# Designed miniproteins, single chains, continued (2): the designs that were tried, part 81

Each design is a single chain, and the fold is of that chain. pLDDT is the mean over its residues in the fold that is shown.

## One batch from the design tools (miniprotein)

Design m6805
Fold by ESMFold2-Fast:
Structure m6805 (fold): chain A 102 residues (1-102)
Amino acid sequence: DVEKLVSTLSKEGQEKIANSPNNLEKATAFLKARVSMPLSKLSAKELVEYIAERYDIKAKDNLELTVKVAEFLNFPKEAIDAAYPKSKSVEEFMELAGGFLP
């Protein structure tokens, strides 16, 4: 349940998702809301790379790496399952997955 997962984030995190100008930025805001400072100041790419290295998450390509990190950070499973098979790039995945967020 997307609404239930979003409700577990801080008020500031929820507001950043709601006020994001597009679905890609909504997905980015969710990932950043799952981490504390200073990690929340990283770009989405830098955050994905940091989490992957820190927790030894391995993938065949950047798209799979981004998906695995999103899963690790508890991004909504229904959004990941719907977006990943339709995505050819990280940007497409983030845009499609972010479309599930309020």
Scores: mean pLDDT 85

Design m6806
Fold by ESMFold2-Fast:
Structure m6806 (fold): chain A 86 residues (1-86)
Amino acid sequence: ELELVDELERAVRAGDYERAQELADELEKRELSEEARRRLALLQVEQDARRSGLSVEELEKKLEELEKIGAPEEVIEAVREVIERL
């Protein structure tokens, strides 16, 4: 599980979005630890921002949705960091 999350992180940062999507889809099918779920959520937001050129407004909407589902504070803070860098 953590090895797949590490591969996802490398794929996102290398700009290999096709591989990143494959890894994300596989991770979603697994029962993940809380740490792995946090990292997956962060990397999916980062991938979406980089790949689609999401506006700050669209990322803020995703942040609101994450807050509503009670996502971990670390995940919420990292989404805010992505917004700040855009």
Scores: mean pLDDT 71

Design m6807
Fold by ESMFold2-Fast:
Structure m6807 (fold): chain A 98 residues (1-98)
Amino acid sequence: SAAALAETLATLLPLSPAEARELAEALLAASRSAAPDVEGLARRLVEASRGMLSLEEARAVVEALLSRPLSPESVAEAILPAVVKAGVEEIKRGVESL
């Protein structure tokens, strides 16, 4: 459901509940489209990550999400590796910049 996807997105990304719901609805709409706006979704994912994901990384995540039926598990599997990488870079930056 859109609610379950929104909850998963809010767990993985620094999104408000309203932002997570909007992104979940956009992903569900794209998954049902013959011509999904991958670039538009990638830009939304960059914004959702507060710029932690590059457009190239976000595009790869969107492509992975749309290649399979959407579920909380498929969303977590597509997003979690990118979020972990971004989190590691954030910690490294905080430690090494001082």
Scores: mean pLDDT 78

Design m6808
Fold by ESMFold2-Fast:
Structure m6808 (fold): chain A 72 residues (1-72)
Amino acid sequence: MKKFSRTLPSGVTAMTKKSAYELVMIAASGGRLDAALGIIERRIAALKEKGMPQEVLDAMREGVRKALEELE
């Protein structure tokens, strides 16, 4: 069982944002952008219900937004 009760260092949000960005870019290159966006939003909702810090959830959303801006 992974612990989400640990104090998050500032680097964790930066890494989360980069990971979300990379996943969206890879999915877009394969023509799976819409499916990937749906999966990411569902993961954000599930993580929020599990008590994931808002800063991590916001980092995931910002990574997705940055990828979308670079695709168009």
Scores: mean pLDDT 73

Design m6809
Fold by ESMFold2-Fast:
Structure m6809 (fold): chain A 116 residues (1-116)
Amino acid sequence: SKEELEKKLDEINELLAKSQEYIDEIIKELGKPNSIEERIAIATTSLLLVLMEKLGYEKEEIEKIRKEQLELLREGKYKEAILKSLEESIKLAKELKLDPFAESLEELKKEIEKEL
C-alpha cells in the first residue's frame, strides 16, 4: 500500500541520516580521508554502527565497536577495518532477515579481498 511505502521511505531516510551522522563524527575525530581505502573503511564502519543501533544494541556496545574500528583506522589498517565491519554487518543483516542485502555485502567483501 501507499502507507507501507511511505513507512519504508521514512525508515530508509532514518538509516541514511544516522549513517551520515556516524561518518561526520568519525571524520571530525580522524580528519578528512585522503584515500579511497580510508573512505570505504569509514563508510563500512558507519554502516555497521547503524545496523547495531537498528537491532537494539546498547550504546555502550556500539561505542566499544566504534572505538575498535577507529583504532584500526588510526593505525592505517583500512583493509582489516573494512573486512571486520563487513563480516559483522553481514551477520546483522541476516539477523534482520535482509538476505538480499546480506548477499550484496558478501559480494562487496569479495571485491575488497581481491582489490585491496
Scores: mean pLDDT 83

Design m6810
Fold by ESMFold2-Fast:
Structure m6810 (fold): chain A 60 residues (1-60)
Amino acid sequence: AELYVERAKLREKLDDLLGAAKDYYEAYKLKPSAENALQAADLFEKAGNQEAADYFRKIA
């Protein structure tokens, strides 16, 4: 979980929003948290994946 969150933050700085969203999703799978779900949702929305964003907001 920690490694995925760290990599997601680096990907956000590189403007790899989809990669960052996927890393927060992997972190959520290992340790479910509302914060990780909401981070994944926001990044999926910015990357243009509204369906995934809506899903993660609903489960957060």
Scores: mean pLDDT 78

Design m6811
Fold by ESMFold2-Fast:
Formats: sequence, structure tokens, C-alpha cells
Structure m6811 (fold): chain A 83 residues (1-83)
Amino acid sequence: GSKAGLMGEVAGGLALLALGVGKATNDPEGALESAEKAVEIAREALKEAEKAGDEKGKKDAEEGLRLAEEALRRAKELLEELK
């Protein structure tokens, strides 16, 4: 696989871990940190895939970014409710 494809898979995995733990409500700050990192990796993967013309890597990065952004939104909502 390409560098972008691997980065997309890593971002997707981190996003799924952030969502799949289902424990964001018990640690909203930790969930926020994980989601922010996943979004950063996914955005970098997407840029690399677009520059390389890697359609598969772009698709994987877009899915990872979508999941990471959803996790980030939920973590921010929970954290804001606690403030």
C-alpha cells in the first residue's frame, strides 16, 4: 500500500477505537485528545492521497476523517456540557 493508504488505515483505526470504546462519557478529555489526533492523521492522509492520485488511499482517509470528526464532535459536546 501507499503511504497515504497506511495513514488512512491508522486514522480509521484510531477513530474506531475512540468510538468503539464507548467510554467517552467516562473520560471526555481523553476522548477529545484521541479524536483530535485521529482527525489530524486523517487530514494528513487525505492530502497525501490527493497529491499521489491514490484513489483507494483517498477513500480510506475520507472514511477515517468522517469517523474522527464525528468522534471529535461528540467529545466536544460532552466536555462543553461538563463546563
Scores: mean pLDDT 69

Design m6812
Fold by ESMFold2-Fast:
Structure m6812 (fold): chain A 82 residues (1-82)
Amino acid sequence: SEREKAREEVEKEREKALEAAKKKGEELAKKVEAAELAEKGLEAYLEGKYDEAIELFRKAAELNPESKEDVDKLIEFIEKKK
C-alpha cells in the first residue's frame, strides 16, 4: 500500500537523520574536547609552563584540525618566549 511505502520512506529518512545527528554529535564532542584542551593549554601558558601548553595545544589541533593553522601560530609564539 502507498501508506506502507510512505512509512518506510519516513523511517529511512529518520534513520538517516539520526545517523547524521550522531555523526554531528561525535564531531561536536571532539570540538568540545579540543576546546577543553586549548583552555588547559592557556592555563599552562599563564602559569609559565610553556612545554605543557604546547603539548596541550598540539592535542587540541589533532582533535580539531580546522584550528591547526591558528594553533601552529600560537605554538610558534610560545616557543619564541622560551
Scores: mean pLDDT 82

Design m6813
Fold by ESMFold2-Fast:
Structure m6813 (fold): chain A 72 residues (1-72)
Amino acid sequence: MVIEVEIDADEAKSLGLKDGDILTVKKIVDTAGGAVAIVEHKGKLVSIPISKETGEKIKPGDKVKIRVVGEA
């Protein structure tokens, strides 16, 4: 399953992510306000903040599709 996650344009640029990138989830970490998906991108680990609801739907080994929000 491919789950879509939203990321701000500035953060996406800093992390080297592009709209439509598909990344493999390595780990999900629950937080007090949501969750964080740890993904592998070009040989490095990247932390992407996600909602609790999205975190419940994603498991290690799943793929996430990046949607860049805001102006590029």
Scores: mean pLDDT 76

Design m6814
Fold by ESMFold2-Fast:
Formats: C-alpha cells, structure tokens, sequence
Structure m6814 (fold): chain A 55 residues (1-55)
C-alpha cells in the first residue's frame, strides 16, 4: 500500500506542476499577485512529489 500511495503522490505532484506551468502563463500577466500565487503552487507541487518519493 505504501508503494501505491507513493505512486499516487508522485503522479499528483506531476499533474499539479503541469497545471501550474499552464496557469503560470496567466498568473504572470496578473502582476505581483499572480507571480506570488504561481510560486506558491509550484512549491506545493514539489512538496507532493517529495512526499511520494519518501513513501
């Protein structure tokens, strides 16, 4: 079950990162607020991927 949870976490992190990359293009056009939100989402995606690697 841990291996399955790790795979799910890694896949979810990658999906969040991909979604963040696309959304980042929109957020960059929104100025400072958009840039901050983009950075937050990128860090969240990285955290999920790392959690999967540790499982």
Amino acid sequence: SLAKQAAIKQSSGLLLKMSGDVSGMVFDRMGKDGKAEKERLEKEAEKVIKEGEEL
Scores: mean pLDDT 67

Design m6815
Fold by ESMFold2-Fast:
Structure m6815 (fold): chain A 91 residues (1-91)
Amino acid sequence: MVSLEIELIKDGEVVERYSGTGSVVSAKLAAMGALEDARLMGADEVIFYIKGPREDVEELARMIVKMGESLGWKVEVEFYPDGSARITLTK
């Protein structure tokens, strides 16, 4: 299972936060929903924090990268020694 925290940022301010724990599939669906909300709210940045088993974190990160890129976001990914990842999407 993975833990996912998502921050939607507009004009340098966090306008929405989501957090949860679940399967990679459920986390992917949560990420999709957050990206839809980001578009609706006019967010200029979205940050994903993923924790869990390294393989699951890497799989979810790849899914989020593909989704972000397909929607026209610039994507940065950081993997940390503790097995966590941070993904930053910017316009």
Scores: mean pLDDT 88

Design m6816
Fold by ESMFold2-Fast:
Structure m6816 (fold): chain A 82 residues (1-82)
Amino acid sequence: GGSGAIGGMLSAEEGGAVSKEQARAGIEGAENGDGYVAGAMAGLAAKNAGQSKEEAIDGGRQAGISAGGSAEEGEAGGRAGA
């Protein structure tokens, strides 16, 4: 998994954008190279932080790539999480 996606989930949990359970799911997804799960948790974090759907999709894309998945998987996850 990608350290950037893991760091992003830890930061989102500390900032209150996701619960500890949601951060754990995102970290597990990133550790397993699951771009969709990493993207979905990033999208949910963006939504909870009051960001737009477009920002959630972009965040999901970055998280998916960082997790070792594809940009497309991350974008799909981010869209689902938002």
Scores: mean pLDDT 73

Design m6817
Fold by ESMFold2-Fast:
Structure m6817 (fold): chain A 98 residues (1-98)
Amino acid sequence: MMDDIHREAHRVLARMGAVAGVPKELRDKVLKKMEETYNKLVEQGVPLDDASRTAIIVGQLESRPEVLYVTAKTLEVMEEQGLVKEAEEKGIRIEVID
């Protein structure tokens, strides 16, 4: 059983491989960064859904990809946290996978 957030993370990683040609080894590192960020946010008392969506965003941003893949709901979180502007400043394109 995967919850919806773990399913989103895996869909993001699949698009990174199939569309952007990111090797599995680098995708596995992105997943690790997502998991580490999620655990830190949960330890800080961030709600589980917010922690999961933030981890999906931050894990990808730290990897400095050419394209950042998110669902529409995760994009709303990015906009609220000012992360859309950070991605644009880093030259990262945002693509919605819904």
Scores: mean pLDDT 76

Design m6818
Fold by ESMFold2-Fast:
Structure m6818 (fold): chain A 81 residues (1-81)
Amino acid sequence: DKRKLEAIELAAEASGYQAAALGLMTDGGLSLEEVDALMELPFEEILELAEKTDPELAKKIAEAAEAAKEASRKELLELLS
């Protein structure tokens, strides 16, 4: 139902945030504390800041987040079907 689809989308967005956080730590060289502070911002704002500083990193983070969202959606839909 619509509520299940909304829950799946929220879980997918959470997976995207986690992928972005990992990318910032592993590829961006940010500490866990710096990433935690940055994750207080909306995801779109984080990407804008990254784009201004390092466009290649921003693109990589955005692609990783989208891939994580899609994988999470697919897995949850298969699990719940």
Scores: mean pLDDT 75

Design m6819
Fold by ESMFold2-Fast:
Structure m6819 (fold): chain A 92 residues (1-92)
Amino acid sequence: SEAAEDVYKSVKETLEELGKSGDLEKAFEAGRLLGDALNVASEEVQEAALEAIEEAAKRDPEIALAVIEGALSSLTNEEVKERLEKLREKIE
């Protein structure tokens, strides 16, 4: 879907900019806002965001981990939470 493609691009671009700054606190806050959004997002949008985080982790694992921790702090959707916890374990 166009929304999923837009979310993938937006999340990837945001993580790339966070990687350039190295700002882990800002990365955590971005993750927290992403977690809030993912609670009400479609499955396709959730998948796109997770794929973007996984791809970003290949370049900047510390930023990706900070975003994941932020998202887990706000996330109530158990399916997305489980997937992010598995991704965190894979990156750590």
Scores: mean pLDDT 85

Design m6820
Fold by ESMFold2-Fast:
Structure m6820 (fold): chain A 90 residues (1-90)
Amino acid sequence: MPSEEDLEIAKRDSSIQKEIDDNIEKVKSGEMSVDEAVKKFEDFINKRVEESRQNVLDGKSTGFDLARTEGLKDAKITLGIERIKKAAGV
């Protein structure tokens, strides 16, 4: 389980909340299944980690920034999945 502190940090990330809200809207409209919304959100978070890794390789960021991004990954994914499922009534 992610730490309570990591979950609070994830809740305050406006870009993560926007992506979760957009996925919830698509599930409610019938454009996307719950499983598809969960996968899309996991892919979104994984892509952000990959972009952070590429920025380190390109000299635009530090290994500490990458470690922080990877450390919050599980908390952000857990929060998103729980919110999507709850909104869908699952």
Scores: mean pLDDT 80

Design m6821
Fold by ESMFold2-Fast:
Structure m6821 (fold): chain A 96 residues (1-96)
Amino acid sequence: SALEELKKKLQTEKKLDDEEIEEVLKLQRELFEMMARGEPLEKAKEKLLKEAKEKKDEKKAKLVEIAYEIIKELLDKFLEMAEKVDEEIEEELEKR
């Protein structure tokens, strides 16, 4: 369901077709794999954008930016949730 909701958002908000959505999901996976290898998200994005520019693929560059935006939003939400949990843990430990 989460994947289907993401696909619907890309189709309705970003006006992407099915092939463009598939490419965004592929780029999102590539960004995650680069991050898993220790690359900061910003550097991973720059590497993919450089590749697109060298190939003169403006469409791919746009899709890389969309994939980056999705990951950044998810990371920001995750960090906000993690901070709230950490604060609750500190409060609980302080009371014990």
Scores: mean pLDDT 80

Design m6822
Fold by ESMFold2-Fast:
Structure m6822 (fold): chain A 93 residues (1-93)
Amino acid sequence: SPVQELVNASVALMLDLVALDAPDDFLRRVQKMVDRILERVRNVRSDSDVDDLREFVRREMEELKKEADEDHRRVLEDFERRVLKILDRIRKR
């Protein structure tokens, strides 16, 4: 399920950020973004919903990356790539 794949990607993201000693306030903001992505993916019913979710992820990731150190930014970029691949597979169904 795409929800399960996103949960797995989200767990990996949070573990990597904790291992890289990301600040608590940053971790909280990342968790809020993850929670919103998971809520939105559960409600996807059309290709336009997937496109809206892609744009949401892109915008949220841009804002988080602006505040991230280089190591944290790399972890965020890996997460973004994983999410976009999952969304691409949903769109091809």
Scores: mean pLDDT 86

Design m6823
Fold by ESMFold2-Fast:
Structure m6823 (fold): chain A 75 residues (1-75)
Amino acid sequence: MVEELAALLQERLRLSPAKARAIATLLAENLDEATLERVRALILASRDRADFLSRLPEVVGAELAGRILEILRAP
């Protein structure tokens, strides 16, 4: 699961391997299988990073979406 989500984040949203893995791990640790499948579908349906991030809180909640934004802002 983590490797699959990380690969999708890299391919579809152009995240670095390190950030993609960190986000995929965070999602896998905090979400059930049904919600992870919704996240996968959202990544595949998103046009770019901004589209994904605008819709992410609807799937995972505002708190977890905020933590993902912090990972993306990290150097």
Scores: mean pLDDT 83

Design m6824
Fold by ESMFold2-Fast:
Structure m6824 (fold): chain A 68 residues (1-68)
Amino acid sequence: SVEEDAERLRKELERVVEEFDHHPAAVVLARWVEREAERSVEAGKRITDEQIEAVVAVVRAMAEESLA
């Protein structure tokens, strides 16, 4: 379901935030993505596993650059 897709994305983003010890850059990026996922759920649009993995990878990469 769209709700399960959004929950999976949220859990993956939580792992990234924890990985970066709740660094502000990781928190802000994760919240941005979560807001977009909420809009997708409201529209009834599914989020694929491939899209979740791609988005999580981008958030992790951007958080890493912010810490360097």
Scores: mean pLDDT 79

Design m6825
Fold by ESMFold2-Fast:
Structure m6825 (fold): chain A 82 residues (1-82)
Amino acid sequence: AQDYESLEALLEAIASNAPDQVILQQDEKTIERLEQKARQLEAQGNYQEAAQLYSLIAREYEARGDLEKAAKYREKAEKLAA
């Protein structure tokens, strides 16, 4: 589902280079929505914003102690930024 109001606020924070301060704690549903948005941005050729969203997802998994998932999403971000 699209909870795009809060997601747009996160995207604006990313554009302002302050994503870490906006994203304090996210639940799994929010992470799934971020991944879906990142994939959509990839399909549109917006690789920079997609990479930023994958980086945020990686950070959230790292904060939750899921280092394997964090590494996988960080790798996706690196591939898109190249």
Scores: mean pLDDT 69

Design m6826
Fold by ESMFold2-Fast:
Structure m6826 (fold): chain A 76 residues (1-76)
Amino acid sequence: SEKEELLERAERAEEELREALEKLRSGEGDPLEAIGRALRGIGDILDAGLRLIRLGEETGDEELIELGRELIEKRG
């Protein structure tokens, strides 16, 4: 389902962000590459959150809207 795909995408993006931040903290590898991966992860989380809100609005699923909002708010 679209919901399931969006949640899996968000989970993968959060994992990529976590790994990129850990590499930055450890000084392992190329710092510019790690920064790029972190920014992409943040962008993917936001995209998934916005898509979940859209899906919730289209289906009348208030819980999907709430999940999308929570993903976006984790940034603040």
Scores: mean pLDDT 81

Design m6827
Fold by ESMFold2-Fast:
Structure m6827 (fold): chain A 73 residues (1-73)
Amino acid sequence: PREAEILARVQEGLDIVDMLRNDKKKLENMAKKDPEKTKERLERWLRALEEVPEWGDSLEEIQKTLEEIKKLM
C-alpha cells in the first residue's frame, strides 16, 4: 500500500521532470495557471519520497524541478 503509493508519486514526479526537460514552455503555462497547486504537489511528493529513500532516486531531480518552477513564478 505505502510502497505502491510512493512508486506512483515517483512516476508522477519523473513525468514532470521529463515535461520540464522536453517541454518547459508547457510546464510554465501549467504553473502560470495553477502555480500554488503545482508547487504544493511537488513539495508533497518531495516529503513522501524523503520518507522512503529507496524510491527517492529522482528526489534530486524533483528538488531541482521545484526550484526551477519557483524561479518561473
Scores: mean pLDDT 65

Design m6828
Fold by ESMFold2-Fast:
Structure m6828 (fold): chain A 60 residues (1-60)
Amino acid sequence: MVKVTVSGTADVPAGTEIEVEVITEEGRVVGTAVTDANGNFTVTVEVPAEPTKVIVSVVL
C-alpha cells in the first residue's frame, strides 16, 4: 500500500469540505477533509498502487 498526503490552502470559509479522489491502476480511493480557520487542509489516504491521478474538489 502507498500513503498519499494531499495538502493545500483554499480561499473558502473554515469547515468547508474538501474531497480528494486518488486513482490508481488497482482502483480508486476517496478521502475528505475540512478547511481550518486559515483555509488549510490535509488528507492522508492509503491506496493499493502508485497514484496515476489525483482530483481535488471543494464542496460548497
Scores: mean pLDDT 79

Design m6829
Fold by ESMFold2-Fast:
Structure m6829 (fold): chain A 64 residues (1-64)
Amino acid sequence: EEELRASLDILVKEAEEALKNGDKQTALNIAKSLRLLAEGARQRGYTDVAEEAEKRADEIEKKV
């Protein structure tokens, strides 16, 4: 679980950097990675991590 949360934090920071630099494609690719992380977390029963990852992906997609 800690590993998934750490990955979530890293992806969010990378997406913020991509958005700051105007790299919409990289930001969208990271949002896709967050949705895959959410699916994996849900399959393992880490619903809180899955919901957070989906929420972050939605926020990123809205900003591009």
Scores: mean pLDDT 82

Design m6830
Fold by ESMFold2-Fast:
Structure m6830 (fold): chain A 71 residues (1-71)
Amino acid sequence: ATQEQRNAVALAASNAGLKALDTKTPEEARQAAIDMARQKAASLGLEAEAEVTVDTSDKPVVQVRVTVRPA
């Protein structure tokens, strides 16, 4: 997997998490980010493992770390 592919998966996941925070709980947003990471990776022919942290204590922040490998 390239850095560009890894970045694309992480970006899609973090955006999905942030969007979910508009209407859902932090736990649901975390799950949405994980689900999007898997979906985006699959669309690129990859498998992904995602570690997601959601912090809403001040400013909503969704941090995603992804590891990608060939499917």
Scores: mean pLDDT 80

Design m6831
Fold by ESMFold2-Fast:
Structure m6831 (fold): chain A 96 residues (1-96)
Amino acid sequence: MEEELERLKREELERKRRELAREIVDALIRAWAKEAEEMGYTEEARRIRELLDELARMRENREALDAEELERQRRLERELAELTNELMDRIVKELA
């Protein structure tokens, strides 16, 4: 069934898209943290790295996480987004 092959190709492309998007976001956040550290925002950069590392650790151990730990993961993701956006704004304004 040739339609089966088309479905599998579509699923593969969608998976690769999601993986690439996550990798791009992680790389961008880490890049901003590095630039911030070079500019003297050492504590903000350190916190962002701590959040990224903790979230990565939690993702690898997802099956061992209880409901409270999963909720903590969501809170850390929110904190990371807020810190990254604020830091990015500061860096962009200084570079402008």
Scores: mean pLDDT 75

Design m6832
Fold by ESMFold2-Fast:
Structure m6832 (fold): chain A 87 residues (1-87)
Amino acid sequence: MKEKVEELLKELEEAIKNEDFERANELILELANEYAAELDDEQAERFEKLVREAVEKAGKKFNVPKEEIEKAYQGFLEGFEARKKAA
């Protein structure tokens, strides 16, 4: 389980580097929905940072207002925290 989470986090990092936002979104949903309870505190912090980087890069590329980017990221954090605690 830990190895799968590390693999997914590494793939997410690479997708963000390549601006493959479709793949990044797929990996974010998989990590948040299927593996939220499996992430340790360090992995969860790294995941949250990667999600922020992805939404900021995508927002810049697609001219999304900063306010909308921050709102989307905060919504993600609230949902992710709830999923971690529910497991």
Scores: mean pLDDT 79

Design m6833
Fold by ESMFold2-Fast:
Structure m6833 (fold): chain A 89 residues (1-89)
Amino acid sequence: MDAVIPPYKEEEQKKMIEDLEDMIKKIEELLKEGKLEEAKALMRILIGLAERMELTEVLTTEELLNMSLEELLEKVEEIKKKIEELKKK
């Protein structure tokens, strides 16, 4: 009986937050290494995941692909702040 599905909302949220935090760290490492294109690709993935959690609005594919590095960084910072708020009990 230990293989019971727990309440999704809290555990799923924690897992998604952890995944987002891991992606943010990876993005920061890529930026420090000067791998801007790889960083931008991960930022777009991060934003897509954050949309599922309502941490940001749903963007069109064209908007997401045409976002500048600065715009992507601003979105990542906004998502990061919302993650911190969600981690508060």
Scores: mean pLDDT 73

Design m6834
Fold by ESMFold2-Fast:
Structure m6834 (fold): chain A 74 residues (1-74)
Amino acid sequence: SYTVTASKALTKVGDTATVTLSFTPTEDLTFPAVGTKTLGEVSGQRAELTLTEAPASVAAGEPATLVFDATAIA
């Protein structure tokens, strides 16, 4: 189970929002470096997500929080 929150809805290309992902992993995880970019969706809009905050690693059963800057791209 996980929780995703966005600071606002993305409604058009170029809109920006902060996205927070909170979850408890079932296995030990290591996270990519801050500045890593990926593609995803925020409020149904395609977005580029840039990782702004993450722990280096988290143990199974411990809560983890990741923060992304999202920019609508299409």
Scores: mean pLDDT 79

Design m6835
Fold by ESMFold2-Fast:
Structure m6835 (fold): chain A 74 residues (1-74)
Amino acid sequence: EQRERGRQSHRLVAEHERRLAEELRAKGTELVKEGEANKEKDEKALELIRKGKELIAEADRMLAGVARAEAAEA
């Protein structure tokens, strides 16, 4: 493994995880909004909210992991 190569790989992984987390968070937020709009009429709306919250939580964990790794390198 090379110093420059290792740094580049680390950045690539962090960028990939950050983008994936942002995408999951956006998807989760949309599901929650859709579920909340229909929660009074359909029990499936509650499942959308739950699924959306799970995606947001997963995204938050990924972002926290990336931030922690970056802080450890600082």
Scores: mean pLDDT 75

Design m6836
Fold by ESMFold2-Fast:
Structure m6836 (fold): chain A 68 residues (1-68)
Amino acid sequence: SAAEEGARAAATLDGTSARAAAQLVAKYVPGSKVDPNAATAAALARDIAAETGENARAAGQMAKSFAP
């Protein structure tokens, strides 16, 4: 699923990339609960994995844009 793919991508991010991805997710995905200023790869991956439908697709794409 988009949530699983996005969570996998998020889990590979370093601290700076995870924070940048979390800022986009917090800004554009309604219901995101991750703190973008304190985000870790693991915290962002858990947040994305919990998303459904259109939010899962959007959050996954944002995380993938920062993945290596």
Scores: mean pLDDT 73

Design m6837
Fold by ESMFold2-Fast:
Structure m6837 (fold): chain A 70 residues (1-70)
Amino acid sequence: SKEEVRRLAEEGLRLLLEGRIEEGSRLIKEATSMMPNEEARELLEKAGVAAVLGREDLARRYLEEALSLY
């Protein structure tokens, strides 16, 4: 479900922002695997990259865009 994708993605992005790259990346990959839309998956991957770089606001914006395309 879209809500389950949101839960996994938000937790993954939180972990990436904390520097827990292995755990955060695993959850982002799990979330993207549940998304039927290719553009939405690409946006969530961009959110993950933004989170690794410490860009919390940018990561959140990409996440919301990804979920709008779910």
Scores: mean pLDDT 90

Design m6838
Fold by ESMFold2-Fast:
Structure m6838 (fold): chain A 81 residues (1-81)
Amino acid sequence: SALELALKGLEGAIKLLKNGDIKLAIEALENLIEFLSTLESPVAKEVLELVKKALEAAKNGDIQKAIEYLEKAKKLLEKAL
């Protein structure tokens, strides 16, 4: 499903951030934002807002905050599956 693909994207971005692959993580988050923006579900809109906040945090070098936003998004998405 589309939400399962979004979950895989979130997990990938979290792994990249934890590994210090910040540039690849930013690209993954930008792609995930574009994908989530095509979805009409309320949970996808909530996840999108958290991913946008994670992207801003990552671009500002606040990697811990970026991971926290993505883990919150992951929990919301897992509850909807």
Scores: mean pLDDT 88

Design m6839
Fold by ESMFold2-Fast:
Structure m6839 (fold): chain A 96 residues (1-96)
Amino acid sequence: MKTLVIIEEGAEELAEEVRELAEELGFEVTLLTSSTPAEEKERVRAEVIAQQRAEMAANEPRTVGVVLDGSNPEHWEGLERMKEEFNTYKDAPLVG
């Protein structure tokens, strides 16, 4: 199972849309909001980095981390691009 960790900073709506897309693709999503203590966000970020390193060593990448800021227009553009890319992937003919 692939895991997505979302750390949200004033981007609740954006984080919810990213979560929905990720869950549709079979990701297990963990969402940390602006109300989550900074200490817990740092701990989870460190855990994600450690997990990503372990997965890279095993050649089995499964964990993705994303930081979302609602004031950053690039994050909204990133969501639109992600939706387009995922739709293209879904519609791609499976060469099987």
Scores: mean pLDDT 69

